# Designed miniproteins, single chains, continued (2), part 20

Each design is a single chain, and the fold is of that chain. pLDDT is the mean over its residues in the fold that is shown.

## One batch from the design tools (miniprotein)

Design m4676
Fold by ESMFold2-Fast:
Structure m4676 (fold): chain A 75 residues (1-75)
Amino acid sequence: SPEEEALKRMRELAREVFELIEKNPSITDEEKEKYAKELNELNRKLQDAIRAGDQDAVEEALSEMEKLVEKVKEK
């Protein structure tokens, strides 16, 4: 289902963020806490969007997560 695919994509992106943080010793504890909060907020936004049946909001949450991945990569 589209909902299952969105949740799977979010899990894949979240895993990528965790792996990038783990591999980069220049990321501080403060930055790790900030990224964890951003991950939790985006996951919540996705879940809320799925419950509301708001496909535009689902795509927005996934897009924001992809931007977070790119931001962490640039460190």
Scores: mean pLDDT 85

Design m4677
Fold by ESMFold2-Fast:
Structure m4677 (fold): chain A 79 residues (1-79)
Amino acid sequence: MSEAAKTFAELVGKATKKDPSVGDLVNEMTRAVLSGDREKAQKYLEKLTERTKKVLGEEEAKKLKESAQVVIDHLMQQG
């Protein structure tokens, strides 16, 4: 988890420097995760991945999605 969280944070930082709206999508995804809304969290992850693909490219977007999914799954499995 810690490694995935670090990778996610680094990629978010790179994407946000090119497009500040990436930060808004991360905030909405985080809010959904904290409220236990898995469907909403996945929706914002997909939007975040699409935006990241436009600003950083497909390879970086895939890595962001994979690292974010690990973080979401870990947090959502905690009761």
Scores: mean pLDDT 81

Design m4678
Fold by ESMFold2-Fast:
Structure m4678 (fold): chain A 64 residues (1-64)
Amino acid sequence: ASAGQKEAAALLKELLLEAGVSEAAADTAARQVENGNRVVLDVAIHDLELPEEVKERLRALFDK
């Protein structure tokens, strides 16, 4: 995994936990994003209804 994918995964995990997603589900989603799964990132962004600035930050980190 790239450093950017790891950073995106870490941020996504925190956002999922803040949204009330279980630790196991948040960890699974974060692992997929760390492994380069953009589809999981995009689905999570959609489901969390994140502000545009946070969506842009997650995508920018993933694309590093």
Scores: mean pLDDT 81

Design m4679
Fold by ESMFold2-Fast:
Structure m4679 (fold): chain A 68 residues (1-68)
Amino acid sequence: MASQALDIAIALLEQDASQVDAALSFVRAAGLNAAQMTEALKQFQAVREDASQAPALIAYLKTLRAQV
């Protein structure tokens, strides 16, 4: 479940950074711990303010995906 939710979130962001809110919904479903979720929320907020931050968020989500 966690790996599939992260895979969908990554795919949405790689397709279009405007999918940030849809991707966040899947990340919330991934069952991340509080520290991981806090960091993810900071990076999602950065992408909402500046779409050029999307590659950094994608890299972070791929790091989390490797752990599950």
Scores: mean pLDDT 81

Design m4680
Fold by ESMFold2-Fast:
Structure m4680 (fold): chain A 62 residues (1-62)
Amino acid sequence: MEKVKVQVTGKIEAAVAAYKARPDLSLEEIAERFGVSPEEIKAALEGKRAPKTDGTVKTVEI
């Protein structure tokens, strides 16, 4: 391969990294920020996790 688009997938990695840094942020916020779907982030988080685990939870106090 000489020149192919391989770094296009970086959006998922960037979204995952951002979410790991700030788990307080909603998946929707991160997904919108990076232009990906929340499910993509969940899958990328080593997560064949149950998507029904995370629901709409109220804000946590600091």
Scores: mean pLDDT 60

Design m4681
Fold by ESMFold2-Fast:
Structure m4681 (fold): chain A 96 residues (1-96)
Amino acid sequence: MEDLEKAIESAKKALEAVKAGDFETARKYIQEARDYVARFARKLEEEGRLDEAVEATLILMTLSLLDKHGITDPEEAAKVLENIIKRLEELKKRLE
């Protein structure tokens, strides 16, 4: 759960940085969120939580694409991050 909570926190900080036009800070927090989601997905797989591990892996792929392509459209990046935050919070609720 700590990795998931840290992923949510980092994704929220990335979103605020995108809204502020601070794309270097946003990239840092996207990378932090990606790393926390990667660790969380791996833990879910080890615990046999396959459905939740698949969802976490799809979120990881989306964060990785956002990191690789950069923030070329800030409005689109903000929408993607808002969706990622919502999905991570829903995943947390399912595991509580």
Scores: mean pLDDT 86

Design m4682
Fold by ESMFold2-Fast:
Structure m4682 (fold): chain A 71 residues (1-71)
Amino acid sequence: SQDESQRRGRESLEAGRKTEEYIEKLEKYSKEGNLEKAKEYGQKAIEYSKVNPDSYPEVEKRTQEIIEETE
């Protein structure tokens, strides 16, 4: 069995990678004027950022600002 530290490390790495990927998509679609896609990927980024909240504190605020601009 993998120990708790190794398992937690893999989960954190995967969640971090997903958070970064969705942030990139959020920024891309926001710049392209595709606010619906930006909103979708922003919400996904928030979800994954909750695994490492201290590493990605700005994701939630940034996503909320983009969502407010969409409507």
Scores: mean pLDDT 74

Design m4683
Fold by ESMFold2-Fast:
Structure m4683 (fold): chain A 79 residues (1-79)
Amino acid sequence: KIDEEIEKLKEALERGEKVVIITGIPSDARNLFEIGRARRRAAELEKKAKELGVPDDQIINAFGKTKEEIDEIKKKLGL
């Protein structure tokens, strides 16, 4: 689960790929997830991404944001 996401992140960083980490769930998609588990997962992914050297501006917390807002942030980052 989280370990698989971390492994893919490591592989992308080793290839020199630009990565953007989206943690949490958008407000318009929250009914697809158990909010408590999603918050814990988001915190762990954010911590691991920072440990691997992902810049803070490329780590996006989706809680309190809509899918459209997340897409705009990705666009600003050149994705």
Scores: mean pLDDT 69

Design m4684
Fold by ESMFold2-Fast:
Structure m4684 (fold): chain A 73 residues (1-73)
Amino acid sequence: MEELNEKLRRAVEEGREVLANVEEVAAELGISPEALRRGLARSLAALAEFGRRNGASEEAVEELEEVAREAAA
C-alpha cells in the first residue's frame, strides 16, 4: 500500500507541474496544449480509479481526481 500511495502522490505532483507549464511542456512534446490537457486528464482519472479499486488512500485518490478535473477544464 505504501508504494501505491507514493506513486499516486508522485503522479499528483507531476500532473500539477505539467498543468502549471502546459504550453511549454506541450511545445517540447510537439503536441497542442489541448491535447496535453486531455491526455493528462484521462491518465490521472484512470489512475484515480485504479487507486480507489486497489485501496489507495482517499486523500491520494481525491487529489488525482482534482488535478484531472483541472486538466479537463
Scores: mean pLDDT 83

Design m4685
Fold by ESMFold2-Fast:
Structure m4685 (fold): chain A 106 residues (1-106)
Amino acid sequence: DNIDEIAKNLLEAGVPEEIVETVKKIMEEAKKKGLSEEIGPLLGDIMASLVTHTKEKDLEGLEKTVDELIAKMKEIAKKAGDEKLLKLIDELESLIQKWIEEEKKK
């Protein structure tokens, strides 16, 4: 339930639904490949960072934290040879970067 609670908090904070859906797709792929224990905590940390920094308006701290966590997830995907997982992580990174750019324009 922690993931569902964080997803609800993301939506309430104004995080785009596309980001939440991409997180769900990453978790589904990780589960199918037996990587849930490695990927799950990193995704949880990303979602928690999105909620915290969105409310606190610390977009620079968010960008740095997300970049570090995304890099760790990409290494796990590469090591596992899961190109689908790697593409989903790249999609998540792009969606978060686009959202941060849109928030900076406000």
Scores: mean pLDDT 79

Design m4686
Fold by ESMFold2-Fast:
Structure m4686 (fold): chain A 80 residues (1-80)
Amino acid sequence: DERLQELKKEIAAALREALARLGVDEETIEDIVNEILSETSLEKLIYKVEILLDVLEEAGLPQADLDRLRALLERLRELL
């Protein structure tokens, strides 16, 4: 699905920016992003993004970055 692949790329880009802003090291960012990009189950992908959003919110990610990721999560839900 072209829409799913495009959304995965947008989520990966948003996560790279968010995690870098929080001071997460490049290797850990790559591991997290690769887990998202390699997930073939839409339901599992949604679950993983939801859990990651909760972690990022607790870590103090700015509201604008959280809103961006939540918007992408809602777009994933629309594919379900």
Scores: mean pLDDT 85

Design m4687
Fold by ESMFold2-Fast:
Structure m4687 (fold): chain A 75 residues (1-75)
Amino acid sequence: SEAEKELNKVMSETSTAVSEAIAAKDYDKALAILDEGIKKVRELAKKYPEIKELADKAIAQLEAARAVVEALKAK
C-alpha cells in the first residue's frame, strides 16, 4: 500500500541518518533524527489508520534505538 511505502521510506531514511550521526559521534543529532522519525511515523498512523499496528511497531523500534543512543551519549 501507499501508506506502507511511506512508512518504509521514513524508517529507511531515519536509519541511514541515525547511523551517519552515530558514526560522527554526534549523539544529539542522532536523538533529534530519531525524535523526528517518531513524529513522522505518528503522523502517518493518523493519516492512515490501517497501518496503526505497523506504525506502533516502528515507533517501538525507534524508541529502542533512542535508548541505545542515550547510552552511547552517557559514555
Scores: mean pLDDT 89

Design m4688
Fold by ESMFold2-Fast:
Structure m4688 (fold): chain A 99 residues (1-99)
Amino acid sequence: EYIEKTREAAKKGDVEATREYAEKVRATQSEEETRELIRLAREAVEKGELEIARVLADAAMASEVESLAIEAVGVRMLVLAEEVDRELLAENPSAPVTI
């Protein structure tokens, strides 16, 4: 099933493959597979794999099951917060804040 391929791609850090298989899972609208997408997205956030976490959460947000879509939005918000923090630090890496 596509969810197993999504899990394998996510573990390898393959963003493109993860996106392709996650989109196929999204198209099936399977509650069980969507729940697994959310779980994989949370694990990716914990590992600092923000690109993978975003792809997985984005696919899960398209679920017609409100509770699953809400959980996916929560994960996506965590990813966005971490991405913004990293971009702000990278944008001004030469600003020493040593007071």
Scores: mean pLDDT 75

Design m4689
Fold by ESMFold2-Fast:
Structure m4689 (fold): chain A 94 residues (1-94)
Amino acid sequence: ALQPIVDRVRARGIRLTEEERKMAELLGISDDVALIIEALRSGRLQLSDEELELVRPHFLEYYTRMYMLYHGLSEEEAQAKAEALWEQIRARQR
């Protein structure tokens, strides 16, 4: 479902750093999904509203897992923090 976005990111020469790739592996997230999320977070990728809605559940899963693993947050606290970060990212895409 995300393949057209992945293809666009790769066509632009955007790649995960070794640190970002290791993070994705530890979180159990695919490199393709992590690439989209990191490119979006760093402002290297602009998405349409429709593409943002496709990416949203993957973004929330990635950051929820990261906040639980590295910050020791509960699932509820991690989800709330991921949602707040998503709203900040979404605001930058307009």
Scores: mean pLDDT 83

Design m4690
Fold by ESMFold2-Fast:
Structure m4690 (fold): chain A 59 residues (1-59)
Amino acid sequence: SILEEIEKELHKATILANLKKAYAEWTAFQLEIQDLIDEGRYEEALELAKEFIEKLSEL
């Protein structure tokens, strides 16, 4: 039905919007991780990466 086709396209649009937001947040987060790596704070960088992965699982 036309309704099912509309629902499918809306679902795709929602996924794309969520992915774009996640990528923008990931880009900002990578800058923080890179700074920690550059400072030799590898353990803290790894912990922040794990926290970000956990946060993404909630999206």
Scores: mean pLDDT 77

Design m4691
Fold by ESMFold2-Fast:
Structure m4691 (fold): chain A 82 residues (1-82)
Amino acid sequence: MEEEIKELTGRIIELAEKLYKLAQQLPEKKKEAEKVLKKADDLVRQAADAYHQGDYEKAIELLKEAAKLLEDEIKRLESELK
């Protein structure tokens, strides 16, 4: 449980850094990427609140949603670079 949350949190950090770097290569899409980063951050904060309330299932689901949101945006931007 704690290990899964730690792994998901680490993955989200890596994905957010990757998206930030990709946005620097596509200035016209930077604003859209920043909106996705903010939404993912909001989901991570909600997951932290759920964890503090003992709702680990909700925390994991919110972290998975944040990871998916970042992955989908990364794929979208990568498709525009190639």
Scores: mean pLDDT 82

Design m4692
Fold by ESMFold2-Fast:
Formats: C-alpha cells, sequence, structure tokens
Structure m4692 (fold): chain A 61 residues (1-61)
C-alpha cells in the first residue's frame, strides 16, 4: 500500500540507505498513488517523510 511504501522510505531515510534525490523520487510516486487512492494518511505521511529527508540533508551541510 502507499502507506507501507512511505513507512519503508521513512525507515531507509533514517538508516541512511537513501540519498535525498532517491527519497524524493520515491515519495513523489508514493504521494501520487496515495492521492489517486484517496489515502489521506499515506499522502500526509509521504509529505512528512520528504520534509524529514530535506532537514536531514540540511543538517549535513
Amino acid sequence: SPRERAEEVERRVREGELSLEEALRELKDISTEAYKQKDEEAYHLALRVAHEALEREAARR
């Protein structure tokens, strides 16, 4: 499901397994699918994970 995919991306971001570009690409696909399925929780989760990934990248600079 989009929610499960977003949770997996969140885990991989926190473990440092994904680059920012990879995370944002996957989250864009997940958010699009969540929107099509009207899964509001998964859509908001994908946006939150994208924000977390951006903040983690900024903290490395």
Scores: mean pLDDT 82

Design m4693
Fold by ESMFold2-Fast:
Structure m4693 (fold): chain A 73 residues (1-73)
Amino acid sequence: GVSQEELDAAAELLGYVTLAVEAKKHPSEENIKYLEERLKELRARLEQSTDPAVREMLQDAIDALEEAIKAAK
């Protein structure tokens, strides 16, 4: 079965993907700064994570935020 940690990570990933899509539609300096701050936090979490499934979810979130930031510039 899926662990609570994996479920929490999946829910958080969905939140970040939703945020990235919204930011691509309504880019602003404030939104881009917010995404850049979330990216720093996600990268730190990826470095500390040892679970392959959690790491994959964190990487997907990072990729989504990086794409949104790039699209807004």
Scores: mean pLDDT 77

Design m4694
Fold by ESMFold2-Fast:
Structure m4694 (fold): chain A 63 residues (1-63)
Amino acid sequence: SAIDAAFAEADRDGDGKLSYAEVAEALGLTSEEDRRLFRTLDADGDGVLDRAEFRRLYAYVSR
């Protein structure tokens, strides 16, 4: 799917996690609201999203 392709492209080291910088580059995020949404989906505050959290963010941004 487009979501899986976007995640794979952004996940440069293949560890199944993306930093905000990688997500912002992959999805073209430039707003503070997008960053706030990233933080909301980052449930444990470690600064990365897994594939499931990325999928939720992608669904929101693609609206």
Scores: mean pLDDT 74

Design m4695
Fold by ESMFold2-Fast:
Structure m4695 (fold): chain A 78 residues (1-78)
Amino acid sequence: GAKVSVTTLDGSTVTFDTIEEAYDYLKKQIENNKKLSEFEKEELLGIADIHYGLAKRFKDPETFSETLNRLGQFLRSI
């Protein structure tokens, strides 16, 4: 099963049944982050889109989970 997990700011884990659901969640987190400029949001969404495309093409939800966690850590550091 293609389950993707991400650790949230409170240390809990959110699990998604598909990479598509995880991608939508990530996009919403980036778009709703008030600490990011519009330019930073565009850059992060671009990075997310590339990794989503790769994960979907190569059927690699684990690598996409790692990408989500790294972006989440970045969002926590600002």
Scores: mean pLDDT 70

Design m4696
Fold by ESMFold2-Fast:
Structure m4696 (fold): chain A 87 residues (1-87)
Amino acid sequence: DDAAKQALLQQKLDQLRAQADKAHAAEVAQTDAQIAALLAAKDYEGALELGIEQGLRLIQIAVDVVAQAHEEVRAERGESLPAPVVA
């Protein structure tokens, strides 16, 4: 059932995104505060560079979340015991 597989993948994605958001919340808040301080100092170039760096880091985190979600779906469907026999 493709719908069941998609539902499981979405569940794992939502769980892992929530975990990643929580794990990185303090780092994001610190970076946002640094960007705000640079903008207040009129260091627009430094603010832009730090913003790009944070954006690239968040993209990498999102990629890792997607990869982990697919690994967990694979493990639950074929490699993990006990595997569900109905889906």
Scores: mean pLDDT 79

Design m4697
Fold by ESMFold2-Fast:
Structure m4697 (fold): chain A 95 residues (1-95)
Amino acid sequence: ERAKELIEKALKHVREALKLVTNPQAKKYLIEAIIHLNRALKALDEGDVETAIQHLERAIELLEKALSLTDNPEVKKHLEEAIKYVREALELLRE
């Protein structure tokens, strides 16, 4: 359950970044990251930890790509928090 809470916190930050982001490619990366984070949550609900890990790894890659395309400090802050929460969830799931 703690890993799911961290993923949900990451989702909140990604959604806040999506409201503020102006770069179209960054927006696409954030939408894809949201899809992967939601698929990770579904995989955890189904007991499929391996699939959840793969989706979280993909989400981090997409969030880092979006972060590289923005100069907006509020967007950067939300993306940095989202990446932090996804990394913490990965650590819990990998043990």
Scores: mean pLDDT 90

Design m4698
Fold by ESMFold2-Fast:
Structure m4698 (fold): chain A 64 residues (1-64)
Amino acid sequence: DLERSRLLQQGVRHYEEGQRAYEEGDYEKAYEHYQRAIDLFREAGTEPGDELLEKLKEAKEKAK
C-alpha cells in the first residue's frame, strides 16, 4: 500500500526531526515533531511504540 508507506516515511521523518530538536534542547519543537510522527503512524494503521510515546511526554515536560 503506497499510501501507508508514504505515511510511515513521513512519520519516521518527523521522529528524526524531533530527535534532532530534542538533542539541541528545543523541546517545544521536539514535542511538535513527535506528536506529528504519532499522528502519522496512527493514520497509517500502526500503533506508535512506547519509546516514542515516552519521548513525547518527556519533551512536553521539559518544554515547560
Scores: mean pLDDT 85

Design m4699
Fold by ESMFold2-Fast:
Structure m4699 (fold): chain A 81 residues (1-81)
Amino acid sequence: SAQAVAALEAIIRMVEALAADPSASVAQIAGGAKGLVDLALQEGEISEELARRLKAIADEMERTGDVAAALARMREVRDEV
């Protein structure tokens, strides 16, 4: 849906912006992404299934430190919805 795409685009932009900030930790990036996912879910912009998928990507990013891989996965999910 257009709302799900817009929500994903907002999350992706936030992750990209924080990843470019040398003062931002991976934990802060992951926490910010999860916060936006929770907000989008509460507002009915994304499904519970999509929210779980996005949070799993954020958890993987925090575990591995691989922000680039997380962004690639988020973009793939965006292109599916």
Scores: mean pLDDT 88

Design m4700
Fold by ESMFold2-Fast:
Structure m4700 (fold): chain A 53 residues (1-53)
Amino acid sequence: SLIDLEILKLLLQIVHDTSSYLAEKTGNPQMAQAAQQTQQQIDQIQQQIKQLQ
């Protein structure tokens, strides 16, 4: 449902922001990759939300 996708997007945003912060602070390449991947997932969810509106 639309609401479930919005909630999932919010959770992914938290993961993205956390991974980005950790990548910046620690230089961990796995965290940088996680941030990149979660951004792609957020973009995909946003597209799905757009289709359901």
Scores: mean pLDDT 86

Design m4701
Fold by ESMFold2-Fast:
Structure m4701 (fold): chain A 100 residues (1-100)
Amino acid sequence: SEEEVLEEYKRAEQLLREGKLSTEEAVEIARRMVEQGTLRMAELALGLLQLVALKLNLTDLSEALDAARREAMASQDPEERLRILVEAVERAARELERLA
């Protein structure tokens, strides 16, 4: 359920801030979040991977995620907004997996 995924996200964000969550685990959680198909989950997933990028000092990836968030915020179409965020999360996930 979305509620179960949201609780998993909250635990993951706390563990990531404490340095106890692996990049691989963060990517898996972010993917489960975007699979929920909601704008809220996609926004939170992007934020989770941006926090990973910042902790790993991946400036280009962090900037790409910020650009995607701004592009999504500029769209008045909720479906387009969701598409932009999901595509950004999937691109970031693939990049982080290659660096693991």
Scores: mean pLDDT 88

Design m4702
Fold by ESMFold2-Fast:
Structure m4702 (fold): chain A 92 residues (1-92)
Amino acid sequence: AKVSDVSVDDAVEEARKLLEKAREYSFVKKDHVKSAQLTTAAGIVLASSGVVDKEIREVRVEMLRLSSESAKLMGNDDLSKQFEQRALQVEE
């Protein structure tokens, strides 16, 4: 079934705004917990669209790579590797 009630563009725009804030919290404010909450919210927004297209996939890759970088900065190398591996699977 095709879902048309939520615009892919609207979901992508909202998710990108959440990821921009997540990057600021992780890399500028060093609040990795708040960054993780924002990346989780972005993932929920993308999933709520019900659509799997190229733009949704690209934003999901950006989200997973940000999560990987934040995990690495927190000292969780195993979690960082898991997020990076998942990002590669979504991209390929």
Scores: mean pLDDT 76

Design m4703
Fold by ESMFold2-Fast:
Structure m4703 (fold): chain A 55 residues (1-55)
Amino acid sequence: SELERAKAELLADFRETALKRPPDAPPITTADGEVLRTPEELVEYLGRVLEELLS
């Protein structure tokens, strides 16, 4: 579906952005207190948020 394709493209774009972060970049703390350190953790978190918003 168009929605699933858009979601996949958005996640791929975020993954590319996360991979470009400097190795010494500080962790990202979310509003609910999760600490995101790796590109994989960032993409996983964004995927959960997008799934919740688009469900």
Scores: mean pLDDT 76

Design m4704
Fold by ESMFold2-Fast:
Structure m4704 (fold): chain A 84 residues (1-84)
Amino acid sequence: MAKELLERAKEALREGRYDEAIRLAQKALDLDPNNKEAEEALLEGMKAYLRDRGEKVPKTKQGIVTSYVGLQIREIGDQIDKEL
């Protein structure tokens, strides 16, 4: 249930596992698209992830999401380079 995923996401945030927290919050939001708590946890995880990487944290939901997606694309590229 979305509540269990949210609790796990909050625990991951507390432990500094921001990528795991983002995944759990996104999964909760996929199950319940109108869940405000899931969206807030997702955004908080994305903000913490950006902060952890030294990236600028936008003030809007859209800005946070686009910055996080951009960082993920960069990280995928970096991982390909590491395997080559």
Scores: mean pLDDT 76

Design m4705
Fold by ESMFold2-Fast:
Structure m4705 (fold): chain A 61 residues (1-61)
Amino acid sequence: LRPLPAPEDLTVEMLAETALKIKAAVPDATDAQIAQYIRLAYPNATDEQIAAGIALARAKL
């Protein structure tokens, strides 16, 4: 798939909510697995945004 424009349209909070949903569906998922799922759902997200989203999701646990 071609990269979609504008990773800035993705907020860290959107990625955190996605990470929380993945963790709820797959409780044994590692941060690396969650990052792969987010990358598949949001191919225009940066690695920094994904890492920040997962960190925010952990803070909400």
Scores: mean pLDDT 74

Design m4706
Fold by ESMFold2-Fast:
Structure m4706 (fold): chain A 72 residues (1-72)
Amino acid sequence: MKLTADELWNYLKEKYGLDLDTLRALLGLPQVAGESERELAERVIARFDRDGDGTLDDAELAELERALSGEL
């Protein structure tokens, strides 16, 4: 499965019920004033997107979920 920024943010909201501040804290991301849900999802993809295709595959998503599970 490959997730775009919009699909990733919908997946995380649906599965974990996360808000922007909680997601930033769990992933150790700095707070950015005026950042949208899409912009945060794009920063998450940029951090975990190992092949640079602008999406998260199953392996990259698993790494993201491991980072979240350590704090949830």
Scores: mean pLDDT 73

Design m4707
Fold by ESMFold2-Fast:
Structure m4707 (fold): chain A 85 residues (1-85)
Amino acid sequence: AIAAAREEAERLPPEEALERGRRLLEEALRLAEEYLETGDEAALEEANRKAAEAGAYLAAADTEEGRRLAEEADARLQEIADQWR
């Protein structure tokens, strides 16, 4: 999955790669919040997979905005994980 995401990201303009990364990141955060509501570990696992794919797109875009989004999302995902410890 990550390898396919990286390959697709390399074919996209940086702006489009950034937008796809942002969307995947938003989905990852939504799934992580679903985990907080339901305790469904499958949702957390899917959130982690989507976050990894988002990272591939954001890295391919190689922009300050992409790096900032990745940092903010990582912090948010950590807050969500910590809330259930």
Scores: mean pLDDT 75

Design m4708
Fold by ESMFold2-Fast:
Structure m4708 (fold): chain A 76 residues (1-76)
Amino acid sequence: SELEKLLEEYERLIEEIRELMEKNTISPEVMAQIQAILREAQARAGKLYEQGKYLEAAEVGVEMARRILELIKSST
């Protein structure tokens, strides 16, 4: 299903982020930006999840992961 595909993509992105963070030193400034992205996405996805909008919540999670990955790649 579409939801399963989004969750699989999310898992792949999170694993790539984890590997990059283990191999690279992330500056405090970049870490602060990552934390801001996480807080915004968690607030948005949480509200969607509470409304039963699981597909939209998963899409927010994937977008968040892509933004974090791009930030790390551009900063290292």
Scores: mean pLDDT 85

Design m4709
Fold by ESMFold2-Fast:
Parts: C-alpha cells; sequence; structure tokens
Structure m4709 (fold): chain A 61 residues (1-61)
C-alpha cells in the first residue's frame, strides 16, 4: 500500500541517519527524491517528498 511504501521510505531515511555521514545521507535522500519524482504517482511522490523534506531539515539543524 501507499502507507507501507511511505513507512519503508521513513525506515530507510532513519537507517541512513544512523549509518551514514550527514553529507552521504543528504546525497542518498536527493537520489531517492529524483527516483520518486520519476517513478511514483503524484500522490505517492508528495508523501515521499514530505518525509525527505522533514529528514533534510533535521540533518541541517
Amino acid sequence: SMEDTVETVRAMLEDDRATLSPARALSSARALRQLAEKEASPELYGRINAEIERFEAEIRA
């Protein structure tokens, strides 16, 4: 489901925060955004992009 996909994305971002440097985590998030923009429906892309924006704000704080 869309919710399962969003939860998977959230888990991936959390794992990246724990295991990668901030620069690598941000680079990975950028790649994920590009993939989602290309492959996801507009609704799913909106949900994924919102998770990425929260993640980027937290990393940059």
Scores: mean pLDDT 86

Design m4710
Fold by ESMFold2-Fast:
Structure m4710 (fold): chain A 86 residues (1-86)
Amino acid sequence: MKAEFEVKEEKKETTLSDGRKLITYIALVLEKNKDGKTGAAVAIQDVIITEDKKELLPVGVESTNASEEAVKKAEEAAKKGAEEAL
């Protein structure tokens, strides 16, 4: 069944005091449920970049009234954004 999903992606870059870059990728998936309620799933993937190393931190995922498909889409979008920037 094709559910209507809206995917919003955001990238935030911060330079840490020790010269490392922290890049935060946020993927928000909004889902319209059959009963007209909106579900939401958000995934956050942090990447620490040094001059010689790139490190992916564990992905964080939270959801409210969202399907398993919406949660998976949010997690995949956040991970792909982080990996494509590597």
Scores: mean pLDDT 76

Design m4711
Fold by ESMFold2-Fast:
Structure m4711 (fold): chain A 95 residues (1-95)
Amino acid sequence: SMAEQKKLEEQATELADKALEKSREATRLLEKSRREGGVYLEEARKLTEEAKKLFEEALKLVNENENASSKVASRVAGAAISAIGNEVELELLEK
């Protein structure tokens, strides 16, 4: 139904926004770690993993909605790119 499609889009948007917030905080902690040493790396990793779980759930909701808008799909993709970028930086900093 149209009501179910709207609910899925609203839930996907909410999850993607939460993922982006956690990913932005992880980025701030990674920037602090570069300046102040690795004290914040564990918290940045935790936030990055939480962001990954949230965008993966958002992606599942987008895939359930056969008529998902390109705007919602793009928002979820943005959250994924941000979290993956932080994961790559964490791996580089552990060397």
Scores: mean pLDDT 82

